Designed miniproteins, single chains, continued (3). Designs and how they scored, part 50

Each design is a single chain, and the fold is of that chain. pLDDT is the mean over its residues in the fold that is shown.

## One batch from the design tools (miniprotein)

Design m9716
Fold by ESMFold2-Fast:
Structure m9716 (fold): chain A 90 residues (1-90)
Amino acid sequence: SFEELLEHAETSVAMVAANPRVTGDGLVNAFRGIAEEIKRELEAGKISKEQAIEIISHVAERLVALARSRGEEATARRIEEEAKRFIEEL
C-alpha cells in the first residue's frame, strides 16, 4: 500500500541518517535507490503518480536536510536536482 511504501522509505532514510559514514556519492546513491524502488511500484500499478511524487519529494527533502547537516551543500544540490528531474520524468 501507499502507507507501507511511505513507512519503508522513512525507515530507509532513518538508516542512512543513523550512519555518519554515508556522505557524498553515498547520499546521492541512497536517494537514487529509494526513488527507483518507488518508480518500480508506480510502474507496477501499486501506487498513483501523485503518491509516488509525495514519497520521492519527502525522501529528497529529508536527505537534502541530512546532507546540509553534514556540511555537504554540493551533495544537497545534487539530490535536489536529481529529485526534480526524477519527478518530472515520472
Scores: mean pLDDT 89

Design m9717
Fold by ESMFold2-Fast:
Structure m9717 (fold): chain A 62 residues (1-62)
Amino acid sequence: SLLEVRKEYLEKLIELTEEFIPEFNAARKAGDKEAFDAISKRFTEKSNEILEEYKKKIEEVL
């Protein structure tokens, strides 16, 4: 169902955020701007992959 697909999407976003929080905190503590920017890029790439998977699953249900 659409509700199940949405739940999966939100759960994946929560998991991704939880995974990345320690990395962001470590880079911030180190004052490593380059590392912080690299982590931000990876986070954006992975979140976009989750979004594209969500869009594809929604189209399959409609």
Scores: mean pLDDT 85

Design m9718
Fold by ESMFold2-Fast:
Structure m9718 (fold): chain A 65 residues (1-65)
Amino acid sequence: MIENIIEKAISGVRDKMAEKPLTDEEIEYHLDVLRQVLKDLGYSEEDIEKVLEAVRAEIEKLKEE
């Protein structure tokens, strides 16, 4: 289910950013990898966008904290 993937992706980003700050280039790389994985798993463009939007929003929150 897409919500489980969103939660897992957010947790992974939180863990990585807690260990060391990520550059915008590294963030883009991880988002591109996630997009490709979701495409390979057969998710729709709408579902992929929802996952990426949720991850992006979490990254922005962590940057502002």
Scores: mean pLDDT 75

Design m9719
Fold by ESMFold2-Fast:
Structure m9719 (fold): chain A 78 residues (1-78)
Amino acid sequence: MKSAEELLKEAEEYLKKAEKGDVEALRKAVALAGEAVQQGDARALKAGEEAKKLAEKLGDEVTAEQAEDVIEKAKKLK
């Protein structure tokens, strides 16, 4: 199983592709950040916030909602 650190590193690479308009990369980034937050890594908050901003810019409401879920879960971590 991938560590939260590896998941967040992969999420960051996919977010870079999403900045160029790659919606599939954005969805992968949100999924990876979601796995990291499930493992208890609060650093997923930054990835979730960036993904939500990109999802709103690209008009992907479903992915924006998924990114918001990651943000809320990360905020509940110590």
Scores: mean pLDDT 82

Design m9720
Fold by ESMFold2-Fast:
Structure m9720 (fold): chain A 78 residues (1-78)
Amino acid sequence: HMGKRGDFKMSEEIKKLYDEYIEEIKKRQLTDEEAVEFHNKFLEKLIEAYEKAVKENPDKIDERVRKIFEAWREALKA
């Protein structure tokens, strides 16, 4: 399905984090509460990778992508 992921290029680091996330979910057979915590930890790592990308190439970050990551950060802090 054609979802708007923007032109944001997924780095190898982000792909690795996602793969590790999926493997851990399968391996640990987490409860619903544990799955939520694990998901939030994954989002924190994604936000860190995004902030690194912004620092290295600030002019290349789409405003829509920036808003998405800001929303994720706010959700984790709320």
Scores: mean pLDDT 65

Design m9721
Fold by ESMFold2-Fast:
Structure m9721 (fold): chain A 82 residues (1-82)
Amino acid sequence: MSKEELEREILGAMAILALSVILSTSEDLSEETRELLRKAMDALSAEDYEEALKYVREALKLAPESEKPVLENAIKLIEEAI
């Protein structure tokens, strides 16, 4: 595994963790937002970072203001993995 591949895998894993925590702890997310985050996590697990980024960006538009900073951080992690 190259250093660049390892760094991308770490960033992807960090993004998955962030999305997993928000799905587990947030009670304010709509079912539509939760479905988008689940799709993003599936895409991250498949190393489809561009598709994951699309889903997290759509989730950010629907998310309550309190959850937006976590989603913005996940977007940054995914963008750094691309």
Scores: mean pLDDT 82

Design m9722
Fold by ESMFold2-Fast:
Structure m9722 (fold): chain A 97 residues (1-97)
Amino acid sequence: SMAAQAQAVLAQYKAALAAGAPLAVIDALKAQIKALAAELPQTVAQLDVQQAVAEVLRLIGEAIDYEILYRKTGNEEYLRKAEELRERARRLAREAV
């Protein structure tokens, strides 16, 4: 299921961040998370854990979009939004364990 794939990629992303993995690895996992987040609104998840994972991936996807906007414009407000969304995603991910 998409939810199971999302959980697996999210777990890899969390592990990579904790281990201080190279930026290329982090960026590849971010791209996978963004792709899965785009599909989750069309994927019916019925369990609370699946719903929490879907929301975490949506928040990470939005944060990535703001990071892209920051790189294009240099506007620090987009960077702040990205950091805020990542912190919300991190808190929600911890609660979903």
Scores: mean pLDDT 70

Design m9723
Fold by ESMFold2-Fast:
Structure m9723 (fold): chain A 79 residues (1-79)
Amino acid sequence: MMEQAKELEKQVNQLNEQAQQAIKAGQYEKAIQLLDEIIKKYGELAKLYEKAGDVKGAILALFHQMAASSERMVLERQL
């Protein structure tokens, strides 16, 4: 529950740092792979918050998932 959500948030934060570094280095294909992982992790977070009855947490996780998906689409257009 809360411990699982915190661990998942740490993983997503680490992946976001790696994706940001890949983008800065012009490694767009690598950044897209990292964003695919981020999208999956936010989906898992949303399900955890839904099961916990945390509607706000679930909505925020889904919002971040959509944002990552949009960023992935923009980067894919650069390939």
Scores: mean pLDDT 86

Design m9724
Fold by ESMFold2-Fast:
Structure m9724 (fold): chain A 73 residues (1-73)
Amino acid sequence: MSMDKKLENYFNKALKEALKNGKITQKEVDNIKNKFKNLLKEGKSASDAIRELILNGELSPDISELFYRLWQE
């Protein structure tokens, strides 16, 4: 898989784990995924899109921590 697809898979996995553990709602997952999709549509890489979501506070600290753990394995 390309790096972008690997990062996208990690991002989706982190969101699923957060949802399963009750840390976020399905509505929050949908909002985050829509923002991520829009950033990709603007021509940003998965890495840049995720970084933008974190910097803009769109991704909660709990989800950001899960994502960093999965991404930096």
Scores: mean pLDDT 74

Design m9725
Fold by ESMFold2-Fast:
Structure m9725 (fold): chain A 110 residues (1-110)
Amino acid sequence: MAGKILDLIRKNGPLSASELAKALGVSQSTVRNTLAKMEKAGLVKKIGSGKNTLYALGTSPQQQFDAAQAELDAAIAKEPADSPGLSDEVLAASMRLLASAAVIAGEKSQ
């Protein structure tokens, strides 16, 4: 679900919980719970106040990097594998780390 929310915000810009719920075909309560968890993780940020609250992409490169590092550590701990290799979870986390590092490099003058 989180990936679909991020894709909708990327495509349409900042969206309300009601608009996200309608687009995803789920309850506003479910969307709000997911958005609260994503905001805690730094994936989205809450903008506006009161009845006109919108959610925008809140990913700082540092927050993305920290989240990807935690995901990689969890994937390694969960599935060390019987043989040396990369699981899908480790591969996904590695790709996410590379994307975050590229953004950090692009943001800084060096």
Scores: mean pLDDT 66

Design m9726
Fold by ESMFold2-Fast:
Structure m9726 (fold): chain A 76 residues (1-76)
Amino acid sequence: ELEEILEKLKQAILEGDREKFREYAEKLTELVEEKGASQEELEEIAAYLEEPIREALLKKYGSEEALQEALAAARA
């Protein structure tokens, strides 16, 4: 189910386990393709995962300044 995959992705992000993140991201992509999710639904999924990603990046970079620079670079 979609919600289970999203929860697993969130856990992988918070653990900093990039291999598990990739595995569940692939499962999410397959599920979304099978279900025919709209762009709006995909944006909601991305928004749901944004906070765990931000938290994991903050822990990795060790400072809010470094995190902000990394996020700005990703958006540019």
Scores: mean pLDDT 71

Design m9727
Fold by ESMFold2-Fast:
Structure m9727 (fold): chain A 140 residues (1-140)
Amino acid sequence: MRVLVVDDSKEMLDALAALLRGLGHEVYTARSGEEALELLREHSFDLLIVDYDMPGMSGADVIRAARALHPDVVVVALTGNDSPEVIAALLAAGADRVIVAGDIVGAVEGVLRVLRELGEDISDAEIAAAVAAELARIAS
């Protein structure tokens, strides 16, 4: 797939981009909603992974714009907030799935589980291995 990952954290972008490229996907990264919108105007994406909590343009604003430009894109929202109101707002903005994760390890696990739901052949052992690899990377 062609994937766009949007997050203001360089560490999160680096981790998710390395994971997705390792699985054979073409990955673009954006550190802001504004950068994400420029990429969405220039390219078609199969999957959008977007952080909710960004300065300036919010993840919800990015999701609404992405859905308007590419009605068939699969949208996955990342948030550290498990409140029903935040989850409902992300779904209302056009997110197909919401991953609640407070750290990079949780985001990696959540993304792999969503990819499996989308038809990727990813085993529980491969998810465990990716989580272990990310923990080792953070420790370095």
Scores: mean pLDDT 82

Design m9728
Fold by ESMFold2-Fast:
Structure m9728 (fold): chain A 96 residues (1-96)
Amino acid sequence: SERVARLLEEIRAALAAGDPRAAFEALLELLRIHPGVPSDALALALQRLRAGEDPVEVFAELLARVPEISPELRERILAAVGTLPAEELIRLIEGS
Protein backbone atom coordinates (compact mmCIF):
# COMPACT_ATOMS: atom_id res chain seq x y z
CA SER A 1 0.00 0.00 0.00
CA GLU A 2 1.29 3.48 -0.94
CA ARG A 3 -0.29 4.90 2.24
CA VAL A 4 1.47 2.26 4.41
CA ALA A 5 4.84 3.08 2.75
CA ARG A 6 4.24 6.83 3.30
CA LEU A 7 3.40 6.33 7.00
CA LEU A 8 6.53 4.18 7.46
CA GLU A 9 8.61 7.07 6.02
CA GLU A 10 6.82 9.54 8.36
CA ILE A 11 7.71 7.28 11.34
CA ARG A 12 11.38 7.10 10.20
CA ALA A 13 11.54 10.89 9.70
CA ALA A 14 10.05 11.59 13.16
CA LEU A 15 12.49 9.14 14.79
CA ALA A 16 15.45 10.75 12.95
CA ALA A 17 14.23 14.19 14.19
CA GLY A 18 14.11 12.92 17.80
CA ASP A 19 10.32 13.40 17.95
CA PRO A 20 8.83 10.31 19.70
CA ARG A 21 5.34 11.91 19.82
CA ALA A 22 5.20 12.46 16.03
CA ALA A 23 6.56 8.93 15.48
CA PHE A 24 3.81 7.51 17.73
CA GLU A 25 1.07 9.57 16.00
CA ALA A 26 2.19 8.23 12.59
CA LEU A 27 2.29 4.70 14.05
CA LEU A 28 -1.32 5.05 15.29
CA GLU A 29 -2.42 6.04 11.75
CA LEU A 30 -0.53 3.05 10.32
CA LEU A 31 -2.16 0.63 12.81
CA ARG A 32 -5.64 2.03 11.98
CA ILE A 33 -5.30 1.49 8.19
CA HIS A 34 -3.19 -1.71 8.08
CA PRO A 35 -5.23 -4.78 6.97
CA GLY A 36 -3.22 -7.12 9.26
CA VAL A 37 -4.28 -5.13 12.36
CA PRO A 38 -7.77 -5.97 13.75
CA SER A 39 -10.21 -3.01 13.88
CA ASP A 40 -10.45 -3.33 17.71
CA ALA A 41 -6.66 -3.64 18.29
CA LEU A 42 -6.16 0.01 19.38
CA ALA A 43 -9.23 -0.14 21.67
CA LEU A 44 -7.78 -3.27 23.33
CA ALA A 45 -4.33 -1.61 23.57
CA LEU A 46 -6.01 1.39 25.28
CA GLN A 47 -7.67 -0.93 27.84
CA ARG A 48 -4.32 -2.65 28.53
CA LEU A 49 -2.51 0.69 29.02
CA ARG A 50 -5.26 1.93 31.38
CA ALA A 51 -4.81 -1.32 33.36
CA GLY A 52 -1.11 -0.43 33.85
CA GLU A 53 0.43 -2.86 31.33
CA ASP A 54 3.89 -2.02 29.87
CA PRO A 55 3.42 0.08 26.69
CA VAL A 56 6.50 -1.52 25.07
CA GLU A 57 4.97 -5.03 25.43
CA VAL A 58 1.55 -3.83 24.18
CA PHE A 59 3.04 -2.20 21.05
CA ALA A 60 5.54 -5.04 20.43
CA GLU A 61 2.51 -7.34 19.91
CA LEU A 62 0.84 -4.82 17.56
CA LEU A 63 4.06 -4.29 15.52
CA ALA A 64 4.26 -8.09 14.97
CA ARG A 65 1.11 -7.68 12.79
CA VAL A 66 2.88 -5.21 10.43
CA PRO A 67 5.38 -7.24 8.31
CA GLU A 68 6.57 -4.06 6.50
CA ILE A 69 8.27 -2.90 9.76
CA SER A 70 11.89 -4.13 9.75
CA PRO A 71 13.50 -5.44 13.00
CA GLU A 72 15.67 -2.27 13.11
CA LEU A 73 12.65 0.05 12.74
CA ARG A 74 10.72 -2.04 15.32
CA GLU A 75 13.52 -1.55 17.90
CA ARG A 76 13.57 2.22 17.25
CA ILE A 77 9.75 2.51 17.53
CA LEU A 78 9.64 0.51 20.78
CA ALA A 79 12.47 2.64 22.25
CA ALA A 80 10.49 5.80 21.36
CA VAL A 81 7.27 4.36 22.90
CA GLY A 82 9.28 3.57 26.07
CA THR A 83 10.31 7.26 26.41
CA LEU A 84 6.70 8.56 26.41
CA PRO A 85 4.62 8.65 29.63
CA ALA A 86 1.74 6.11 29.62
CA GLU A 87 -0.75 8.97 30.24
CA GLU A 88 0.46 10.70 27.02
CA LEU A 89 0.17 7.45 25.00
CA ILE A 90 -3.41 7.02 26.32
CA ARG A 91 -4.33 10.62 25.33
CA LEU A 92 -2.85 10.19 21.81
CA ILE A 93 -4.82 6.95 21.24
CA GLU A 94 -8.06 8.56 22.56
CA GLY A 95 -7.56 11.58 20.28
CA SER A 96 -6.93 9.45 17.15
Scores: mean pLDDT 89

Design m9729
Fold by ESMFold2-Fast:
Structure m9729 (fold): chain A 64 residues (1-64)
Amino acid sequence: MVDEVEVNQAFAEIIYAIALWELKQGNKEAAREAIDLLRKFGEQYPEVKDYIEKLVKELEEKLA
């Protein structure tokens, strides 16, 4: 049986992958929207917040 934390981490990884794809296409606004979605997801599911903050930091470094 998959833990809810593992499922939520998988969803965060999907949003992260979408943000990376948008950045590769040059769609910085869409990538920023995906980062905002990740932060909101971490606020709703505090158990994965630290993992989400790591993903957000990596995306912000790619935007800078």
Scores: mean pLDDT 80

Design m9730
Fold by ESMFold2-Fast:
Structure m9730 (fold): chain A 86 residues (1-86)
Amino acid sequence: MSEEVRRAAADAWGGAGYVKPALEKAGMELPKIDPLRVRHLPGRTEHEVEVKDAKIPKIDESKLTPKEVAAVRHLAEDIEKVLAAL
């Protein structure tokens, strides 16, 4: 995994702000990843975290404004570009 891929993933995950603010305006919650990191630290089995990741909510474009849809599509394009570079 290259540094560019890692940066793009970090931006997509919560950094860049072209998806997170759009999702927040749409009332969509991002899945909580903090429990994964916390449980990884003590060396416990990660299957306990998977129970909390029961369902990742789909991005409902009907809840988004055209401006927010454009932001979500921009992120999807960036993710595809990063994956294609791998």
Scores: mean pLDDT 48

Design m9731
Fold by ESMFold2-Fast:
Parts: sequence; C-alpha cells; structure tokens
Structure m9731 (fold): chain A 99 residues (1-99)
Amino acid sequence: MKIKSGETTKIEKVSASNPAKYIFTLEKDGTLVVTITYVDPDVDVTVSVYKGTSTSGEFIGSKTLKKGESASFNLPAGTYLIEVSSLLEANVSFKAELK
C-alpha cells in the first residue's frame, strides 16, 4: 500500500510472517517520522525502512516501538518501504510524517 505524509493507517493485523508494508515517497531530503498510534496491550512493534519498493532494497534502519513512540529516519528524496512487524500477532496502526 502507499502512505502520504501526515497519514495514519487503518488498524491492521501484523506478525513476523505477515508484516504491513507501505510505500512512502519523499519529494525533498528530510526526516521520516513513524509513530505507533495503536498497538495491542503489552506488544512491541518493529518499524524497518528500506530504499525502494521492497525489502530487497537497501536497508536504512529499524527501531522497536511501543504505543505512542516514534522512530526517525534521515533520508534523501526518494521512494522508501516502511515495514511494520511484530514477533507476536498484533493489531497495529501508525502515522508517517515528513519533517
């Protein structure tokens, strides 16, 4: 799926074997901020960023987040994949912002 700056995803089920994958495009160099707006109680979520449209692209970075926490990635202009996963199956929603 695609996500735009300032957009919050619908709540969806994620796991290690079925991560959520969103394509984000930066028109300018900036900081991508991903905030976990919802996750089931006592579950941590891993956010990973890759250059391009798949996990076969260059790995930029990852961070494990709790509800309400954010990860920041400094990125040149381009297209990126945001992957959101959890070791335990969980319902998750997140927001992506360019700053």
Scores: mean pLDDT 84

Design m9732
Fold by ESMFold2-Fast:
Structure m9732 (fold): chain A 67 residues (1-67)
Amino acid sequence: MEELKKIIDNVKKETQKRVDEAIAEARKLGEQTGDPELAERLASELTNQAIAEGVEKYNKEIEKLKK
C-alpha cells in the first residue's frame, strides 16, 4: 500500500510539473510570436500529451507491482 501511494504521488507530481512547463512554454511562445491562438492550441496539445504520458507511466508502474 505504501509503495502504491508513493508511485501515485510521484506520477501526479511529475505530470503536474510537465503540465506547468507546457503552459509556461506555450505562454512564452505566444508572447514571442504575438499569436495567442497558437499559444492556446500549443498549451492544450502539450497538456494533453503530458497527461497521457502520466497515465502511461502510472499503468506501467502498476503492472510492475502485479508481477
Scores: mean pLDDT 78

Design m9733
Fold by ESMFold2-Fast:
Structure m9733 (fold): chain A 80 residues (1-80)
Amino acid sequence: SEEELKKLKEITEKGIEELMDYIKKLESDPSKQEEAKKLKELAIKRLEELINYYKKHYPDNPYAKELVELLEKAIEELKE
């Protein structure tokens, strides 16, 4: 439903913020730099899989399009 996708967008935004904060904490620790890199690579792969899922199953849904845009932005931030 539209309400479910809207709520999922809010949950996804919060999840991305928490993930980005955690990765930055790992990058600040000299002993965790390889862990941070591996987590970034895994996160990018998972976000790309999720984008493909929404594009395949909800191609014309405006909330799914907003979710895809959020996920694409998160991937670009992770590639910094």
Scores: mean pLDDT 83

Design m9734
Fold by ESMFold2-Fast:
Structure m9734 (fold): chain A 60 residues (1-60)
Amino acid sequence: EPSVTELFLAFAEITQLWIEAKKKKASEEVMKLIDEAVKNYRDLEKTRELIAKVREKLES
């Protein structure tokens, strides 16, 4: 059961990645991963996995 703080930090990270993705004109694949992370926000493990995938795609 994720805490409010953990959910807040995950949402902040997703928001930051969305801004970076828009700045870099990232692909639809990256934007879909961000959307999936938002939809799965209550599943912290799934959200962290998706955040990691977005970060990896933005680095490459």
Scores: mean pLDDT 77

Design m9735
Fold by ESMFold2-Fast:
Structure m9735 (fold): chain A 97 residues (1-97)
Amino acid sequence: KEAEEYFELGKKYFTEGDLEKAIEYFKKALKLYEKEGNKEGVAEVLEYLGHIYAIQEKYEEALKYYEEAKKIYEELGNKEKVEYITEKIKRIKEIMK
């Protein structure tokens, strides 16, 4: 699937430290997952975008993406992901004070 291919490319560039290319491919995956109505795929991409913006110390953008991902995971009933992202949000808010 094209969305999954872009998602895998985003992960590849993320692990290689090429954050700009990671963002590019994750945004391509996001657009396709949204078009497909794949809420799980959307949430997972938003989670990775949150991680990347946090690494770049762009904390406002990181919080935006994490909170969007958390909301979708709540809608999906994925308690483990909600807890995980809540902890990430807490850490960023602690840094920003």
Scores: mean pLDDT 88

Design m9736
Fold by ESMFold2-Fast:
Structure m9736 (fold): chain A 75 residues (1-75)
Amino acid sequence: SVQQTDQLLTQGQQYLDQGNLDQALSYYQQALDLGSSDPYSRGMALSGLSSVYYDQGDTDSAQQYYDLSQQLFQS
């Protein structure tokens, strides 16, 4: 549901803000796996994954997830 996706996104952001990249990754992946039909929520999850990969030093994955999130926001 949208409410469950929003809760997962909020948890992902909180862990990202704390620098807990493993937990942030887990919550953003769970938000995607929940299969929300809302493009905005999916875009937010992909943007979160981009930030996690950037902080891990994986700039190629960060760019790929960023580009995917931008496609959803422009739809």
Scores: mean pLDDT 83

Design m9737
Fold by ESMFold2-Fast:
Structure m9737 (fold): chain A 86 residues (1-86)
Amino acid sequence: TVVISSGSLLDIAQRALDIKKKNPDAKIIVYMDGTTTKPSDFMFQYIEQTMKKVLDAVPDATIVIRNARYQDFTDYLLSKFPQAVV
């Protein structure tokens, strides 16, 4: 099992892909922050795009949404990515 947390959109997805290529049996768990200090449409899009890029790279990855303080946005993300957990 490999746990990946924090980093840029490209860094997280690329790291997951590189680990999976070297060890196809690795279980990838990605931690995403479900909140921001100042929520904005841009930040919400960034989080959604990051989750999409991770799942595009490693479809069997588990995404854990941490610090979920904005219920409407968290519900939206879970509706888009049912495999994610809070």
Scores: mean pLDDT 69

Design m9738
Fold by ESMFold2-Fast:
Structure m9738 (fold): chain A 89 residues (1-89)
Amino acid sequence: NIFKELGDRRGEAIALNNLGVVYQNLGNHDKAFESYKKAAEIFLEIGDTEGIAKVERNLETLYFQTGDKKYLDQSIDIAVEVLKKVVLG
């Protein structure tokens, strides 16, 4: 059942985003970043625009907390992939 598989993938992405928030609150910025990237990949795969927006917001907060441009760059990369999907799909 493809709808069940999509639901399982969405659940995985939500869990990864939540795990990223937990790591970020613990000050483990590297693990937060990896969790957010994995969540974003799944949300992009399944076309969950709300999920993508949540990950982008979390990457922006990670940037504001650390000053590390890599988090901002990742948020921009995700936004570009969303725009490509909207324009080309």
Scores: mean pLDDT 84

Design m9739
Fold by ESMFold2-Fast:
Structure m9739 (fold): chain A 67 residues (1-67)
Amino acid sequence: GETKLYEALQETRLLGDPELTLKPGDRIEVSDITLETDDFIAGNYRALQTGAEGRALFPARTVRQIA
């Protein structure tokens, strides 16, 4: 499936994974996107700085798509 790259605009806790908090400028790849609305994005994530992977749900307004 399509993979999209997102960058955090502000400190953002991923709602599906409370152990992962993004700092402003952190980037994640999201694949197998199951929800993509103006309010929320859900899918499989990979954090580019740490290599951490998991399932996540996060507020769409806290990130921007960059690819």
Scores: mean pLDDT 77

Design m9740
Fold by ESMFold2-Fast:
Structure m9740 (fold): chain A 69 residues (1-69)
Amino acid sequence: MSVTDVNSMMGSMNTVYDTMSTTHNNLVNVYTSTGDPMYHTMSNSTSSGMDGVNDHMTSMNNNYDSLVS
């Protein structure tokens, strides 16, 4: 991929991460309000997804640095 493609992907991944973070916080708030264990499970799943996005972004940053160095 070109440097421009990597930057575009990183921008998209940041947006996804922010959206997932908002979703996670909303699920935690619903769980706190309702006590329904399904929302706790969903919040944990969202947190795992956020870790995956963060790992991918870290990999892309390392690849970008290798391309421009």
Scores: mean pLDDT 77

Design m9741
Fold by ESMFold2-Fast:
Structure m9741 (fold): chain A 62 residues (1-62)
Amino acid sequence: KKIELLKEIYDLLVNGRSQEDFDRLKKLIEELKKEISPFEYWDFLRNFTPKYIKEKIKELEK
């Protein structure tokens, strides 16, 4: 699910430190790309920060 993917991406961006965390992050981004529209994916790439992802999670939970 989109919200679950965003939450895991957020956690990895804040707490990720290892090569394994980076590889997991890359896989989650590819999963997210399949779950969202091209427009949402471009918006995500332009704003790829923990703050933006946290705000998107809150928006989707409303």
Scores: mean pLDDT 76

Design m9742
Fold by ESMFold2-Fast:
Structure m9742 (fold): chain A 81 residues (1-81)
Amino acid sequence: SMMQKLSQKVMQLLQTSDDVGKRVGAGAQKLSDAIKKSGSASGMSDKGYQLSDYALSQGDTDGANKIRQESDKVLELERQM
């Protein structure tokens, strides 16, 4: 179902954000926490894009790309509901 797909992608975004936060440091951890506290998929995606940009600035290209892709998928699934 669409809700199951959204839940799965939200869980992936939260896990990837936590991993990037731990790897990149305090600034990324704050953005990861902001994603976890977001009450909407659009809010999560907005914070995800901020985390992606920050991770890229710190040299974590793989983390930045994963966060961006997962944020896009979360936003797209919310729009389809």
Scores: mean pLDDT 85

Design m9743
Fold by ESMFold2-Fast:
Structure m9743 (fold): chain A 70 residues (1-70)
Amino acid sequence: SREERGLLGRELRDRYIAEGLSGVEAGVKAAKEMEERGWGPSEEQKKILREIGETLREIGDKLQEELAAK
């Protein structure tokens, strides 16, 4: 399913480019579509991200600010 996620993302981007959107705009729109369809992080991935976030916050509070923006 991870491989399918990558292929779907590329296919969506390619479709929007074919529709006449710029590469940048197509990429943004494809990313939003993926997120809207629930292809975001799974429950397990969210748990890992939370643990990583806490560790990074204590070790590098300044660096964590950049990660939180993403």
Scores: mean pLDDT 69

Design m9744
Fold by ESMFold2-Fast:
Structure m9744 (fold): chain A 105 residues (1-105)
Amino acid sequence: MEKAEKIREEMEKTVKDLKAELERAVNSGSDEDVLEVIEKALRTIKELNELAKKYESIDPEIAKVVKEAIDEMRKILADYLRKLYEKDPEKTIELVKEAQKRVEE
C-alpha cells in the first residue's frame, strides 16, 4: 500500500507537469516547443505502458495506478490536440505524425 501511494503521488505530479508543459508550449507559439512536448508525452505514455505490464503480475495495485495515470495523460493530450486541430488542422496533423515517428524510431 505505501509503495502504491508513493507511485500515485509521482504519477499525479507527472500528469500535472505534462499539462503545464503542454499549456506552456501552446502559449509559446513555437511549433518546435509543441512538437517536443507531444513527443515527450507519447514517449512517457510508452514507458509507463511497459512499466504497467512489468507490474501486472508483481504488484497489480501499482499496475492499476500507472494505467490510471496513462489514461489521464491520454485525455489531456487528446484535449490539447483537439484545440490545436481546431486552430490549424494541417499543422496539427504534421506535428502528431512527426512526434509519433520520433517515438517509434
Scores: mean pLDDT 82

Design m9745
Fold by ESMFold2-Fast:
Structure m9745 (fold): chain A 62 residues (1-62)
Amino acid sequence: MIEEEVAAMSPVEKSIFQGLVSLEGLKTDEELKKAIKEAKEAAAVGRRTAETSRAAARELAR
């Protein structure tokens, strides 16, 4: 069930998913499943970007 998949998501993924639901007015199970995948992908991209930002911050702090 979609509720169980959402409950198993990380806090970051849940936040992104909730934003997509609110912004786009998603109501159907198919739309919600696509939003879950998008939230997971966005969270993965965010993690990679955060690592790059940390590396830049270390260089600046030298």
Scores: mean pLDDT 71

Design m9746
Fold by ESMFold2-Fast:
Structure m9746 (fold): chain A 75 residues (1-75)
Amino acid sequence: SSELKKQAQEALKQLKELLKELKADPSIPKEVIETVEEMIELLEKFINGEISEEEFEKRFNELMKKLQELMKQLV
């Protein structure tokens, strides 16, 4: 949907800014950085029409779950 693509474009902007902040912090594990980079790549593929909405949602949810588990280990 056009709404989902607008949300993806906003999420892409926010994640790129987050990635800059995470890379500036030497205490952040490489796996956290790599997971955010994978999320950015997936969003770009979805926005460019290279992946279906169904496949995007499935893979993005898997990456979100992975990121949440990694972030729990930092607390």
Scores: mean pLDDT 84

Design m9747
Fold by ESMFold2-Fast:
Structure m9747 (fold): chain A 142 residues (1-142)
Amino acid sequence: MFTIRLAREEDVPWIVAVSEGLSRGTSLPVLSEEEVRELIANGEAFVAEDEEGRLVGFIIIRQESETTAEILLLAVAREYQGKGVGTALLKKAEEWAKARGMTTVRIRVDESNFGAIGFYERQGYKLVAKEGNILIFEKELE
């Protein structure tokens, strides 16, 4: 079992380390420690933790315009994949955006990340653009 909560300052080192791993060999930017700290201070990061308090996933969302939020990163620990952690984190980010009056959530995905592509399509995201090797998916909030 796992719970979703707002990220805290103490979560910064783990989020940065996972972010560096996710960006390796892709055109996606790496978030710096300073950027992660600012996103946490703005309430724009959520973590999933297991019953022992270990971090098993996180999501970072940012407002890009009056109507659009962007998911900067979504990560789930390997042993927790397929257990609904990603879905729970994504729903929390969508609720965050909706509470702020935004109507659209966007995500950028490397075209070689077939697992992420399939996940976002199952969550109702649609391909809207391609920028080099990066696919841009969007979902309209209800």
Scores: mean pLDDT 82

Design m9748
Fold by ESMFold2-Fast:
Structure m9748 (fold): chain A 103 residues (1-103)
Amino acid sequence: GSRKELIETVKKAIEDVEKALDLPFDEVYELVRKNIQEIINKAREFAEKEGDEGKKILDKVMEAAYKIFTLLEEARKGDPETRKKKLQEIVNILKELLSELEK
């Protein structure tokens, strides 16, 4: 169902970002943006089908997306050590989101 598709999309995003930590930052930046947009798109589809519960999940996804894009911009402005730390924080936010979706 749409919830399972959203969960699988978040799992894929976690795997993609974890595997990409040592890639050039421009590639990681575009990968994170693409994965977050796919999560937002799936959360919107879920919200359209599931009413109030779907809206609650969409609100959580949008909050996570806002934090992730903020960290991504901080990573862009930082040195290599700061970049790695901010990317690890992005992975942690995605893992927290996944835990909330699996409840």
Scores: mean pLDDT 87

Design m9749
Fold by ESMFold2-Fast:
Structure m9749 (fold): chain A 78 residues (1-78)
Amino acid sequence: NNKKLAKELEDLFKELSSKGTPQHIEASRLLLSAAAMVENNDYKAALGLIDKAIELVKSDPETVKRLEEMKNEIRKLQ
């Protein structure tokens, strides 16, 4: 369900923005873009944006785990 995944990415954007580090803020921006790509059925672009977000927040293992879960949900739509 594209709408559900887009909403989950938007919810995660709000959570990451609240952490306030430059890396989390940039990662949150990438998640908003990924949500738009999911809504447009561009799953390859969405996965690439999430991979960039993971690299930015690699020092935050709990956030990386949540982003990997989002990637797995997007892969199920392909």
Scores: mean pLDDT 85

